# Ledger of designs, part 32: designed miniproteins, single chains, continued (2)

Each design is a single chain, and the fold is of that chain. pLDDT is the mean over its residues in the fold that is shown.

## One batch from the design tools (miniprotein)

Design m5087
Fold by ESMFold2-Fast:
Structure m5087 (fold): chain A 115 residues (1-115)
Amino acid sequence: MEIDKLIEELKSPDPEKQIEAIRKLVENVTDENAEKAVEALTYALQSPDPEVQVEAVRALAEIGKKHGDKVGDKVIRALRYALQSKDPEVQEAAREALRELAKTDPRYQKVLDEL
């Protein structure tokens, strides 16, 4: 399946390929595959490349906005992990994602209140 191929591409040692896979994954997410996509993007947060981590955070925020009823708790866990990054850009991306998601889902505001 197309999304399974994209999830394998997220494991690429090439950051450029990982970023392309992240962007394509967001375009191909449905309610049926949203949990699998969030799990794969959470794995991408473990990348040593901060640019890959930032793209994964942004993708998680977009999926959380569109499929939050299905994946909201998993997105919250992933963003909490990103907030623990020592990279300021990754931390900022996670804070921006939480603020955006908090506008429509109070679960994300609770995370912000704990900071």
Scores: mean pLDDT 84

Design m5088
Fold by ESMFold2-Fast:
Structure m5088 (fold): chain A 95 residues (1-95)
Amino acid sequence: APLLDVVAGATILAALLRIYGSEELKPAAEHLDRAAQVADEVINTHPDDPEAQAKALAEARRHLEEALRILEKVNTPEGKWGARAVRDLLARLDA
């Protein structure tokens, strides 16, 4: 389920970036947390509303894309594996 993939994937990635990443990666972790929060909120408040879930998924996707943009600019191993993980998550949303 795309929203559950965002909740789990973005939450774990944000935590890993805070533990292993430099200060430059903190804004990416913040966007990942916001993506997870948007997905989690709609699952809990509108579990049977496909339109609300689609809007929340689009908003979560925008936060994932912003996180990816930040991660791709940071020339560190953590930026590189973080960017790959976000791309993999975005690919799952399109499947």
Scores: mean pLDDT 87

Design m5089
Fold by ESMFold2-Fast:
Structure m5089 (fold): chain A 100 residues (1-100)
Amino acid sequence: SEKEEIIKKYRKEIAKLVHELTRRALQATDPEEVREILRELSKKVEELFRKAAEETGNPNLVKAGEGFKKAIDEILSLPDLEAQRRVLRALHEWAETELK
């Protein structure tokens, strides 16, 4: 259906953003740079979920975007850069698999 094709389109765009920005975060050596990249990722993914919600008429996609922001906030609350990198590697692997 048209709605299913819209969802697939936004899922791929979200996966591309996650793949690119987690790769950049994993290459960063400055904790402040990692925090800035993750905040940018959260903002851009929320914007894509809002657009998907508008195009499909499904308000649950806005809640999915809010859930993603909460997950990123939890990564940002981890005690050190190595703990953040462990979670970011898993997120990067998810995005890589999604784009295959």
Scores: mean pLDDT 89

Design m5090
Fold by ESMFold2-Fast:
Structure m5090 (fold): chain A 78 residues (1-78)
Amino acid sequence: MSAEEVRELAEEAMREAGLTGEVRVERVGDYFRVTLRLSADGRTLGAVTEIPASASREEVREFLRRALAALRDVLAAQ
């Protein structure tokens, strides 16, 4: 899987979650480093997740879904 495909999956996951923000994807050795920066209700939250470059499309979706769910939980805890 390419960094561009991972970025597309991250942007899709953000849209499905109803979130707005910035997505950056870099390949660092055997991992993709995905940086998510979200803005909601006057707050800015960031998260970084590392996904193995060997990960399947479904595994990438699961990593992204869990990262976004964690960010949503922080936003909801106000």
Scores: mean pLDDT 79

Design m5091
Fold by ESMFold2-Fast:
Structure m5091 (fold): chain A 66 residues (1-66)
Amino acid sequence: MELVELGRQLVADIHAKGVEELAKELGRDPKYVEEVYKETMEKLGKAKSVEEIDQILAEFAEKLTK
């Protein structure tokens, strides 16, 4: 699975079921997931290209799955 695709899916999952449910599924601290999600949404709002969006989503997936 490509990290960019995984990042898009993780954002969609948070929008559908919330941070706490996704954090439980990933075995992560909900506060950490919320913090990373907030940072990612802020970066996406400032992104100026598709390549920048893809990089931000890949980093999001890496931070939640490492």
Scores: mean pLDDT 83

Design m5092
Fold by ESMFold2-Fast:
Structure m5092 (fold): chain A 88 residues (1-88)
Amino acid sequence: TEQSRRLGEQAIQLANQALELGMQAMRSTDKEEARKLLKQAQELLDEAIRLLREAEPGLSRELILEIEIEIGVAQLVIAVARLVLRKE
């Protein structure tokens, strides 16, 4: 449905925002700011996943896959950023 498409589009936007915060955390020289950015990124990512699950019955398989890829990329970047933070 059109409402499901809007929720899916919102999920992509949140996933992309989480990705950007994760990348900013990796570039940060302040460990506390990096941790704050990663926490915010994870919260946005969790909301993106929730919106995808809610929208999924009304979405095409193609759009579901696109959103899953965006979420997966954000998850990977956040995981790498957390790993880099732990080694310092």
Scores: mean pLDDT 87

Design m5093
Fold by ESMFold2-Fast:
Structure m5093 (fold): chain A 81 residues (1-81)
Amino acid sequence: MKEKAKELAEKLRDLLVEAGFSPEYADEIAKRIIDYIENKKASPSEVLAAIMTAVAAAFERPDLAEEIINTVKELLKLIDE
């Protein structure tokens, strides 16, 4: 699942950059989610904050909303299962 987690995080990062986030900030958001999935080193609150930021971006960009939400759902499945 490591390869799929990385692929989804890179996709989320690219979507957040397209939504107007800086590449550095988008990388931080994706990294927090990946670190939790792979290593459980990220705090659950940091992962939740990253997810909430991605969802907020979807509300600001209806054209990207479905892809952002679907990418977050796929990442959440890797965390919960």
Scores: mean pLDDT 76

Design m5094
Fold by ESMFold2-Fast:
Structure m5094 (fold): chain A 99 residues (1-99)
Amino acid sequence: SDALEGARLAYLGGLEAAKAAKTQEALNAGIAGALAGIGGEFSAEHIPGARGAEEAGRGGYAGGKAAYEGGLLGGSERGKRLGERGYELGKAGYEAGAA
């Protein structure tokens, strides 16, 4: 599932961005990405059907964006790459659920 993979990558990207953070702004962005990603995964596990998949997609979409921004601010290439991919997959999963 693209939605679930997006949420997972947002979590990992947020974690990598937070580890590299040298400012409070970068740390906050990384934490936000990780929390959105793990929240999406948790929702997909506990909410059956299309709603769980939509929440995973939302987690990847929002969390991936935050992880990407945190990676930019903290100079984490891994955080940026994981966040970017989490955003792409989460967005695709979210839009598919909305159709």
Scores: mean pLDDT 84

Design m5095
Fold by ESMFold2-Fast:
Structure m5095 (fold): chain A 77 residues (1-77)
Amino acid sequence: GAAERERLLERLRRLAREALEEAARLRKEGREKEAQLVLDIALGLLRIVLGVARVEGDEELAREIQRIIDEFEREAA
């Protein structure tokens, strides 16, 4: 349902935000390798959920998750 979709998207947006914030903190501490690992893990998780949405045929959910991934990749660069 719509409520379940909204909760999932909120969780994915929170994951992306928290990963970016943690990576920024690690970079400020000179821990670039750990920052890259945090970003890589978060991106991997986002891509897994995108894959599931695509297999289930939920094109709207897939597009919204792709938007989260695109924003995450822009901010992670």
Scores: mean pLDDT 89

Design m5096
Fold by ESMFold2-Fast:
Structure m5096 (fold): chain A 109 residues (1-109)
Amino acid sequence: AELDRLIEEARKLVEEMKKSTDPEEAQKLLDRVIEVVKRAVETLQRLADAGAPLDEIRRHAGRVLSILDEAIQVAKEKGLEEYAKRLEALRDEVMQTLSDIFARRRARA
């Protein structure tokens, strides 16, 4: 339930960012998206370490990546290029985390 709540919080923040006409407010919302996504990735790693099924891990990671892709698009549309780069780097970190989880499970098999 915690991971589902974090993912939903991130989604709501991206929707608020789409509607914002204030660049400073949009930046604050993006900072919050980055914070919430990092917490979601930490929670995802804890679930993987606790033995959660790989299909469940993949589904949650897919939801996080979808939110990041949308946040990157919105940041670019608003001319927030530095935030777009930070979000792209975070997306790469999520992909690497997923790869590492799968590699560790493969080593245990």
Scores: mean pLDDT 85

Design m5097
Fold by ESMFold2-Fast:
Structure m5097 (fold): chain A 71 residues (1-71)
Amino acid sequence: MSTETFDRITETLSKLPPEARRALAELLVDQGKSKEEALEELRRKYNVPEEIVEELLKIPESDLRTFLEAS
């Protein structure tokens, strides 16, 4: 993963409530759900703003999963 991609993911995740970030990691890494399924659950349960969801959708699932697994 490039430094630019890492910084972008870090910045986007910093905009999420801590509980939503934890849930995203659990859904993608522990439960093996798709990015789309994980974001749909975050939208329903945590009222994540559409702008943040769109930023996360632009991040490749593989990069996002790698970042969360390394954290």
Scores: mean pLDDT 79

Design m5098
Fold by ESMFold2-Fast:
Structure m5098 (fold): chain A 105 residues (1-105)
Amino acid sequence: SLARVQELGQRLLNATTAEEMQAEVDRLIDLAREHPHDLEALITALNAVIQALLNATTKEMVAVAKAGIERLIDILEENFPDNLEAQIAVGIGRIVIGVANLLEE
């Protein structure tokens, strides 16, 4: 699933609207739910959505990316609660969401 995650991540980063971003985020989440024990693919998906959030140009794009990060964090915490790499990735995702929330106030 890693190659498919990389493909979807690239499509997500090329999204120019919230609707395009939502479609690719939903595909990444569906793939993550189908392969919840593929740590490398999950971390790759989370990093792609984090980068999409950092590149977001509208409030709607930020909201889509934040929701995607939160769903991927939930999958990582459910399936890899004691994995250090997963914990670091989750921590980075939570920090990025926290900063985005402060900037939207």
Scores: mean pLDDT 88

Design m5099
Fold by ESMFold2-Fast:
Structure m5099 (fold): chain A 89 residues (1-89)
Amino acid sequence: PLANPSPFAREAGAQTLAEAKKIVESRKEEISGVEYSGALMLAVGRSLDLEMELSKNRDKPKEELERLAEEGRERTLREVEELLERAAK
């Protein structure tokens, strides 16, 4: 009954999560443990949202899927960086 993510969607989500985690890890010394956990939860949630969005659009042309994946990646990384900037202040 639950829709399974497409292979492309799973890969895009996993890559986005890995990049977001690297950003969070690189700034962990600037933030509290609670804020660090919050940033990781945001990264995970947004990466899963991207995976589901791409899976919903799996029937679209490859060029459109690649564009959606890149837009979702940029959005996720931006939101994570914004949270970390606020947490560091």
Scores: mean pLDDT 82

Design m5100
Fold by ESMFold2-Fast:
Structure m5100 (fold): chain A 64 residues (1-64)
Amino acid sequence: SMQDIRDQKLVELEELAARMSEYFSTEEVKKWATQMVNAIENEDWEKYNELKKKVEEEIDRKEK
């Protein structure tokens, strides 16, 4: 169901937010998380995937 997909994406976002909190401020993490939650609630998977990719790229830059 669509609810199962949303729930899975919310868990994924929680894990991603935990990784971001190692490198970024609370305010930056909150900004990213808010945008991604909005994409999940709107079932805008294209936007969600774009935001996730951008966030993962920012984490990669900090881990180098």
Scores: mean pLDDT 82

Design m5101
Fold by ESMFold2-Fast:
Structure m5101 (fold): chain A 75 residues (1-75)
Amino acid sequence: AAEASDEAKDLLAEALRRLAQEEGLTGEEVNELIINNPEEFLERLRERLRELGASDETIEDALKLAEGFIKGITS
């Protein structure tokens, strides 16, 4: 969403890169995880956001962005 803070956007992008890199996921595998297990995907993003030192408020904002993305890809 265009209205999200730059911090939440940057941390979400970094968390996604970290998730893909550390778990060795391809783009297809990431999409499969989002479609079949969106709760698991959000849980793994939350973990990476915490590792990046994000505040609980920033984590919530970043996860709302991810949830909007999931809704877009699954509709």
Scores: mean pLDDT 76

Design m5102
Fold by ESMFold2-Fast:
Structure m5102 (fold): chain A 86 residues (1-86)
Amino acid sequence: EAQRQLDRDVLEALVIIGLTVLILDEKRKKNPNKKSIELAEKARDAVAAGNYDEAIKFLNELKKIDPKYKSLVDNIIKLVEEARAL
């Protein structure tokens, strides 16, 4: 199952990149949403630890408090779900 691990590692890397882009985008705003940054950082840490269900929980909370990121977060959740399915 080396192929499944490689596919998981690629999906995890894409999720981490997407969340890092969100964090940097929010941090550069004049009034950053600190809770959005915190939830994105927690989701990124959960993915890095292999805790996909916890990551999805934080991402759903992020969508609820900061709807402007809904499309990006929905795409990230799909990548986490794909990694979980492997």
Scores: mean pLDDT 85

Design m5103
Fold by ESMFold2-Fast:
Formats: structure tokens, C-alpha cells, sequence
Structure m5103 (fold): chain A 80 residues (1-80)
């Protein structure tokens, strides 16, 4: 199994174990929603991952980049 590790804006780390691309997309969305909540953003849980990342990037581009980078690393591992 591949791990998705994301550091949230408050310094807490969330870790998800994923088996495929679909689980990775769900885990990234959960991590992004947790980060948005920590930043005080009111984002619908029905929003797309890209919309959530875009909103985070407007207030904390470092956190948005960390989520994307973690997701790309996990995707590369799953593709191997």
C-alpha cells in the first residue's frame, strides 16, 4: 500500500493508506478539506479536489503545494 502524508497548516500531519488512484483522489480530497477547515475556509464537501486546492492556494499557497506534491509522489508510487 502507498501512503499519502500531508502536513496541515497547524503543523499536524494526516496520513492515508491508498491502494489505487481512486482511493488516492479520495484521500487527497479529505486532506484538502481538513487543510481548508484549519484555514477557516467554508468549502462544500461536494467540491472537486481542484476547486478545494485552488481556494487553499489563494490564502496559503505553501499548503496547496504540499498537498499537490504529496499526491504526485503517491501517484508515482502507485504507477510503479
Amino acid sequence: MVKLEVTLPDGETVTYEVKNKEELEEAMKKAALEAAKKLGLDISENASLSDIILEISKVDPATAKAIVDAGLAALRELAS
Scores: mean pLDDT 83

Design m5104
Fold by ESMFold2-Fast:
Structure m5104 (fold): chain A 83 residues (1-83)
Amino acid sequence: SPEVRQLIIDQATVSALIMAAQVFLRLGEYEKAKEYVDRARDLIDEARRRAEEHNAPDWVRGDIDNNGRLVDDVYADVEKALA
């Protein structure tokens, strides 16, 4: 469906935001890293809701969950850096 296709495309955006957060962590720009990982987390929460709403295939849900785990890992690193 067009909605499931958009979910797949949106995961590329989530991946880009995760990579940006990792780059900013490496640069010591921790507030910027937080901005990007917070955006990625919001998109994952929205993607999970939309995947359920549109009956997305298990592999699409799996991709969202995989990105969600990566977001959680980067978020933990950002929180440690800001502490």
Scores: mean pLDDT 89

Design m5105
Fold by ESMFold2-Fast:
Structure m5105 (fold): chain A 80 residues (1-80)
Amino acid sequence: KTQEIVKTVNKIEDAVQNGDDETAKKLLQEIGVDEEEAQEIIDQLRSDDPLTRSNARHRIGTLLAKKQGLMESWRRAKEE
C-alpha cells in the first residue's frame, strides 16, 4: 500500500529530525540500503535545501516500493 510507504518515509525523516541516526540507519538497512548509502540519505534529510530533502524522501519511497513489489503503485502516486 502506498500509504504504508509514506508512513515509513515519515518515520525515517522523524528519526533524522530528532537526531536518532541509529534508528534511521537501521530502518534504511532493513529496506536493503548499505551503510554508506544510508548515511548519504540521512545527510540529505538534514540539508537546509528543501529540494534535497524532498529528493531524499522520494529516494526512500522508491527503495521501499522496489523491496515490497509496489513499484508500479508508487510510480503512479508520484505522477498524479
Scores: mean pLDDT 76

Design m5106
Fold by ESMFold2-Fast:
Structure m5106 (fold): chain A 74 residues (1-74)
Amino acid sequence: SPLVKELQALMDEALARIRADPSRAPEVLGEFLTRVEEIRARASPEERAELDRLLAEFRRRYGELLAEQERRDA
């Protein structure tokens, strides 16, 4: 699905940007969430299920990144 590929690319870009500069996380997340809503609006029910799985993976990866940063800053 083109929408699934688009979301995968956005997830990778967002996580890479946050990893490179954590101070920009609110900006990057805001941009990411706006793009996600645009993608979801265009998605079929089957695509939405796959997008939801990818978003769950994004939340997990972002949580791991935050935990990593917290350990360094503690």
Scores: mean pLDDT 83

Design m5107
Fold by ESMFold2-Fast:
Structure m5107 (fold): chain A 78 residues (1-78)
Amino acid sequence: SALRHLDEGLTLLKNAKSKEEIEQAKRHLDAALERATPGQLAVIAFAVPALIDKYFPNATEEAKKLIEEYAKRALDKL
């Protein structure tokens, strides 16, 4: 499901330190966008980026920027 792919992608990103881990997260986030309903796209576009600093304080700047990029892609798909 889209939400499972979102959860797995975000879980990988919260502690990602290597390009391989980032690429694994990207594959899950791509699958989340492809399978998402409009309501799920709204969660990715608005809820997820609003909570980055609170729930992902140890995420790298690259990982946080990637989450913002996927949020923009979700918004563009709405």
Scores: mean pLDDT 80

Design m5108
Fold by ESMFold2-Fast:
Structure m5108 (fold): chain A 70 residues (1-70)
Amino acid sequence: SLEEVRVEVPGRPHPVSLYEVYTTLRAAGMSDAQTAAFMRREFADAPEAARETLRAFLRSLGLSDADLAA
């Protein structure tokens, strides 16, 4: 399930739950597109595997490939 998707992020001691980050940003008033853009920016310097996991997660939320490329 989406709640089980976790990624390794440099500088963090534990794998990060993408669903927890997403729901926290949405609760703070960000739109789906704004949340996706924020998460992609924060993961810009992360390992390729983590960036690809993030893209797969965002696609699972119904975001288009165009939204993920912007």
Scores: mean pLDDT 75

Design m5109
Fold by ESMFold2-Fast:
Structure m5109 (fold): chain A 94 residues (1-94)
Amino acid sequence: MREELLKKMRELTLKAAEYIVNDDWEKFLEVLLEMAKISEGGEEAQIEKEVKEIKNDKEKQELLKKYAERYIKLVKENRLEELSQALAEIAEEA
């Protein structure tokens, strides 16, 4: 079922957040492209364009770092089960 996919997407989201905090925008792009491939047919060209715009916009970089830091804190505080349950409920509604 979709549970394995949701777990993989959560792992990739954590990696993306870690790369954002470390200013590793190239690895961030790689993770987003991997997520798009797993989700079957994400708009790869749009993702590349958005990451390029982020690399040229310091305000967007700071905003993303704020969201990334919050996500990493939730993961470190052992709230992964709550995140997994929320994602499962969203999948059931779809």
Scores: mean pLDDT 72

Design m5110
Fold by ESMFold2-Fast:
Structure m5110 (fold): chain A 95 residues (1-95)
Amino acid sequence: SSVIDQLEEKLEQLRELVEKGVDPNSDEMVELRTEFNKLLQQVLDLLEQAGVSDEQQLEIGRLLIKYVQKYYVQGDLKGALDIAGELVDHARRAL
């Protein structure tokens, strides 16, 4: 979907900034992380609406989002982005 495509685009941009060693507190990184978090919430909302009949897919989506947030809180931005990639792949299959 367009929301998933936007999430993947922001994920790729975040990965590029991390590889370049950009300060996590820079305006560019903070803006990009804010947009990424908005898109994560939209994907969660879509997964929850995708169908009561696919409870296992919704559970996997929720678990992946939980791990992305956990790694962000721990300061493991690379780990968060790796799990976010799994979330993008899962969302494309589920939606």
Scores: mean pLDDT 74

Design m5111
Fold by ESMFold2-Fast:
Structure m5111 (fold): chain A 96 residues (1-96)
Amino acid sequence: KDELKNYADSAIDKVLQHFNVSKKWKPLLTSLINNEIDTGKIKSKDEVKRRVAYIGLLFEKGIIKPDEHPLVIYQKVGKYVPTEEEINNMVKKLGL
């Protein structure tokens, strides 16, 4: 679990850097992914990559914006269903 959480932390930093997003987003995004690791929804490094890529797509599509309050993600998650191609392209784009 600690290895997956450490990887998630670094992967989220890559998302925030790529989209020029304030570090105020980091605690909430790490909490979301860490909760999915702790509950067993995320079991592998590949699943961390896919979940972080999903968050990256929310920023890329403008579903969540860098200047918004991070809590808006709870209203937006589940409203957008990316294709496998979009996820894979975002994983490559973020260097995950």
Scores: mean pLDDT 79

Design m5112
Fold by ESMFold2-Fast:
Structure m5112 (fold): chain A 85 residues (1-85)
Amino acid sequence: SELEEEIKKLLSENSSSELDKETVEQIIKEALELVKRYQEEGLNLQEVEDDIAKEIAKLRAEGKLNEEHIMVYKLAYEILLKQYE
């Protein structure tokens, strides 16, 4: 899909490290699922920012925050930002 291709392009532009194919596919899948969830919930851009901040804070508090999680949220946000004008 065009959305999957756009996420893949954004990932290549925002990644400074060499990612294996399986990691790239997983990040794209999770970013697509997150975008779809926010669209289905009808959240505006500010509500999306608040939800992402809350989820990142939760992962950080649990010691589970990693670079892949940050990439997923960043890519989902950038896609939604473009769709919201």
Scores: mean pLDDT 76

Design m5113
Fold by ESMFold2-Fast:
Structure m5113 (fold): chain A 60 residues (1-60)
Amino acid sequence: SRAAELAAAKARGAELTDKSFSTLSAEDQAKLEATLAEMSKIKDLQEQLKLFQETLKELS
């Protein structure tokens, strides 16, 4: 389901944040944090998932 996909993506993002926070530039850290904040404002689960996946792709 989309909710399960979003939950998995958020778990992956948390893992990457914890693991990569020390290796990310200040700008990349700010981008990830800003994306997570914007996701909290988006009511559409599909849009939340899309935004999060694009951000993770940029950090890969």
Scores: mean pLDDT 66

Design m5114
Fold by ESMFold2-Fast:
Structure m5114 (fold): chain A 72 residues (1-72)
Amino acid sequence: MKVDLTNIKFISSTTFEAESSVPLKVGTRVDVVLKDGTVLPGIVTEVKGNTVTVAVGQPLKEEEIESAYVRL
């Protein structure tokens, strides 16, 4: 099952917060889709209710992101 993350807000160049419609766990893999079609691996590092913190392996700007989702 594919679950889109919404309300993406960058905390740093390698970390953003987002909201999930389903409960997620720390360690969940996130696919971060860039506007050029590149898919980067992210990982959930923190969960606070419906809000998750996601870390990515390289610096990104908010304007480079098309979408982010998890596969369950």
Scores: mean pLDDT 83

Design m5115
Fold by ESMFold2-Fast:
Structure m5115 (fold): chain A 100 residues (1-100)
Amino acid sequence: SLAAAFARMRALAAQIAAATDPAEVVALLEEMVALFEAVKPSMSLDQRAAALDILDAALAQAAKLFSQLSKEQARRFVLAGATIGLARIDLSVEKKVAEK
């Protein structure tokens, strides 16, 4: 259910904001990105925008622990951030096409 996916994304974002363990933060961020990618095909453009706003906020909170990440954790963090960034670019392009 899309409503359940949004509730889970919000719950994961809250866990990331409260987390102090770098390994936990990276794992939670990866879980949130994987959930977004799984439900993305079922979302409207407005729902994708709302989901990406949650992901961007979670990424910003996770970034506070970046200096504490191991090399492997930092690579995983950057890959998650890149996935979010590419999804935002794709959404921007699709919205411009939909306006025509």
Scores: mean pLDDT 89

Design m5116
Fold by ESMFold2-Fast:
Structure m5116 (fold): chain A 71 residues (1-71)
Amino acid sequence: SAEERLRAFLGAFWRRHRDTIPADLSHFPEVDLEELRRRLIAALEAGDRLAAAVYAQMIVEQALKRGETVP
């Protein structure tokens, strides 16, 4: 499913990049996480790996900034 693909991609992205994501995200703009998830799903369905990586990074940064769990 799209949700399983989303979680697998985000989990793999987080495991590879967690040590390079900034600890202080206070200067990053607020972005709608639901919109980012929709865009990531669309990128994965289209096979656009570059767009998928960009949206995955934005989702992880926004989740960490809000103190939320990364999927």
Scores: mean pLDDT 72

Design m5117
Fold by ESMFold2-Fast:
Structure m5117 (fold): chain A 67 residues (1-67)
Amino acid sequence: MIRRLKRTPKEKSETILIYDEPDKLVITNAPVELLQELEKHKSWELVEERTEKFPFYDVILAKPEIS
C-alpha cells in the first residue's frame, strides 16, 4: 500500500525554483519546512529571507568558496 504524507494543498502555491549559482543558492517560493532543513546543514550562510509571498519565502544562501 502507498502512504502519502499530509501536506498543505498546492492549489494556491507557486513552483519552487532553485538557482544553483557558483557563489550562491537562490530559492524562490520556499516553504518553511525547506528552510528548516537548510538551517540544519549550516554549511551555507543565510544572506536574505523575504516574506513577501507568505506563506512562502525567497531565500539567498552564500556558498563556500570551493562551490
Scores: mean pLDDT 56

Design m5118
Fold by ESMFold2-Fast:
Structure m5118 (fold): chain A 61 residues (1-61)
Amino acid sequence: SAADAERARAAGREAEALAVAALTSGSMTPQEAGDLGLRLAQELAGLSREELRALVKAGQV
């Protein structure tokens, strides 16, 4: 839905900012930062990995 896409986009932006901060500070490897970002996006959006992938594939995020 549009609301789910909006939540996913907002969560994705917040998760990306946190992952970039962790990577930039040297606290994590790029792989670890990527895994953290995806996990945070799922938690913040309240969506499953499958639902997030579907939104990305549909071009909504």
Scores: mean pLDDT 70

Design m5119
Fold by ESMFold2-Fast:
Structure m5119 (fold): chain A 120 residues (1-120)
Amino acid sequence: SPEEIIKEMQEKYNEILDLYNEIVLNNASLEEIKKKADEMMKLLEEIVALAEELFKEILDEEEYEKYKKKIEELMEEARKAVEKVHQAKTREEAIKGLQEFLDALQEILGLAMEAYEKSR
């Protein structure tokens, strides 16, 4: 159901936040930050797959293509943010890249919630 998909997306979002909090609170090394960025990106890909499933259930074909395009643009921003983390020479630069990744993630979740609320 749409409600179950939203719940799974929220659970994966919380897993990403847990990884980010572990980095910040435990003073993770630059290598650990880079590894966790890859784990966060994998979770985001799973969130996007769930969002696509949600859109197929609740949107018509025209609206589906519109939301899909917006998510693809945000996924490109997320990929660039992860690349920035991998190119970082300092923890501060890597954390800045993660913040840009989290901004893209929040916009993707916002689009999924907007679509869900409009379908009710």
Scores: mean pLDDT 90

Design m5120
Fold by ESMFold2-Fast:
Formats: C-alpha cells, sequence, structure tokens
Structure m5120 (fold): chain A 80 residues (1-80)
C-alpha cells in the first residue's frame, strides 16, 4: 500500500540520518580511507532512497539494500 511504502521511506531516511550523525561524531577517529568508505555508502543510500521515491513497487528491495549499507557503515565506525 502507499501507506506502507511511505513508512518504509521514512524508516530508510531515519536510518541514513542516524548513520550520518554517528559518522559526524566519529569522523575525527577515522582514517581518510575509512571516511571515504563511509561517504561512498552514504551516497549509495541517498540514491536508493531517491529510487524508492520514484519506484515504490520496489520499496522492500531498496529497504533491504539500505539495511545492508547501514550495517557496513556501522562496522566501519565500530572498527575505529
Amino acid sequence: SKEEHEKLLKEMFEMTRDLVTAFYERKADLSPEQREQVWELLSQMQELIEEMARNPEKAEEYYEKIKELVEQGRGILDSA
């Protein structure tokens, strides 16, 4: 439903925002290479959110991809 798609979009946005906040707070503890890796993940998440807004029929697929990218980002931050 449109309501379910809107819910997933909001959750994806919140997950991305939380990762950005964590990255900002920890960026001084990260190597330049780790910072570049997190920026790449954030860029991919932004593209998936934009694609979901245009193609809500694939919302669940994009949501799962965002979750994977968030876990990768958290792994990098936790390694610092």
Scores: mean pLDDT 82

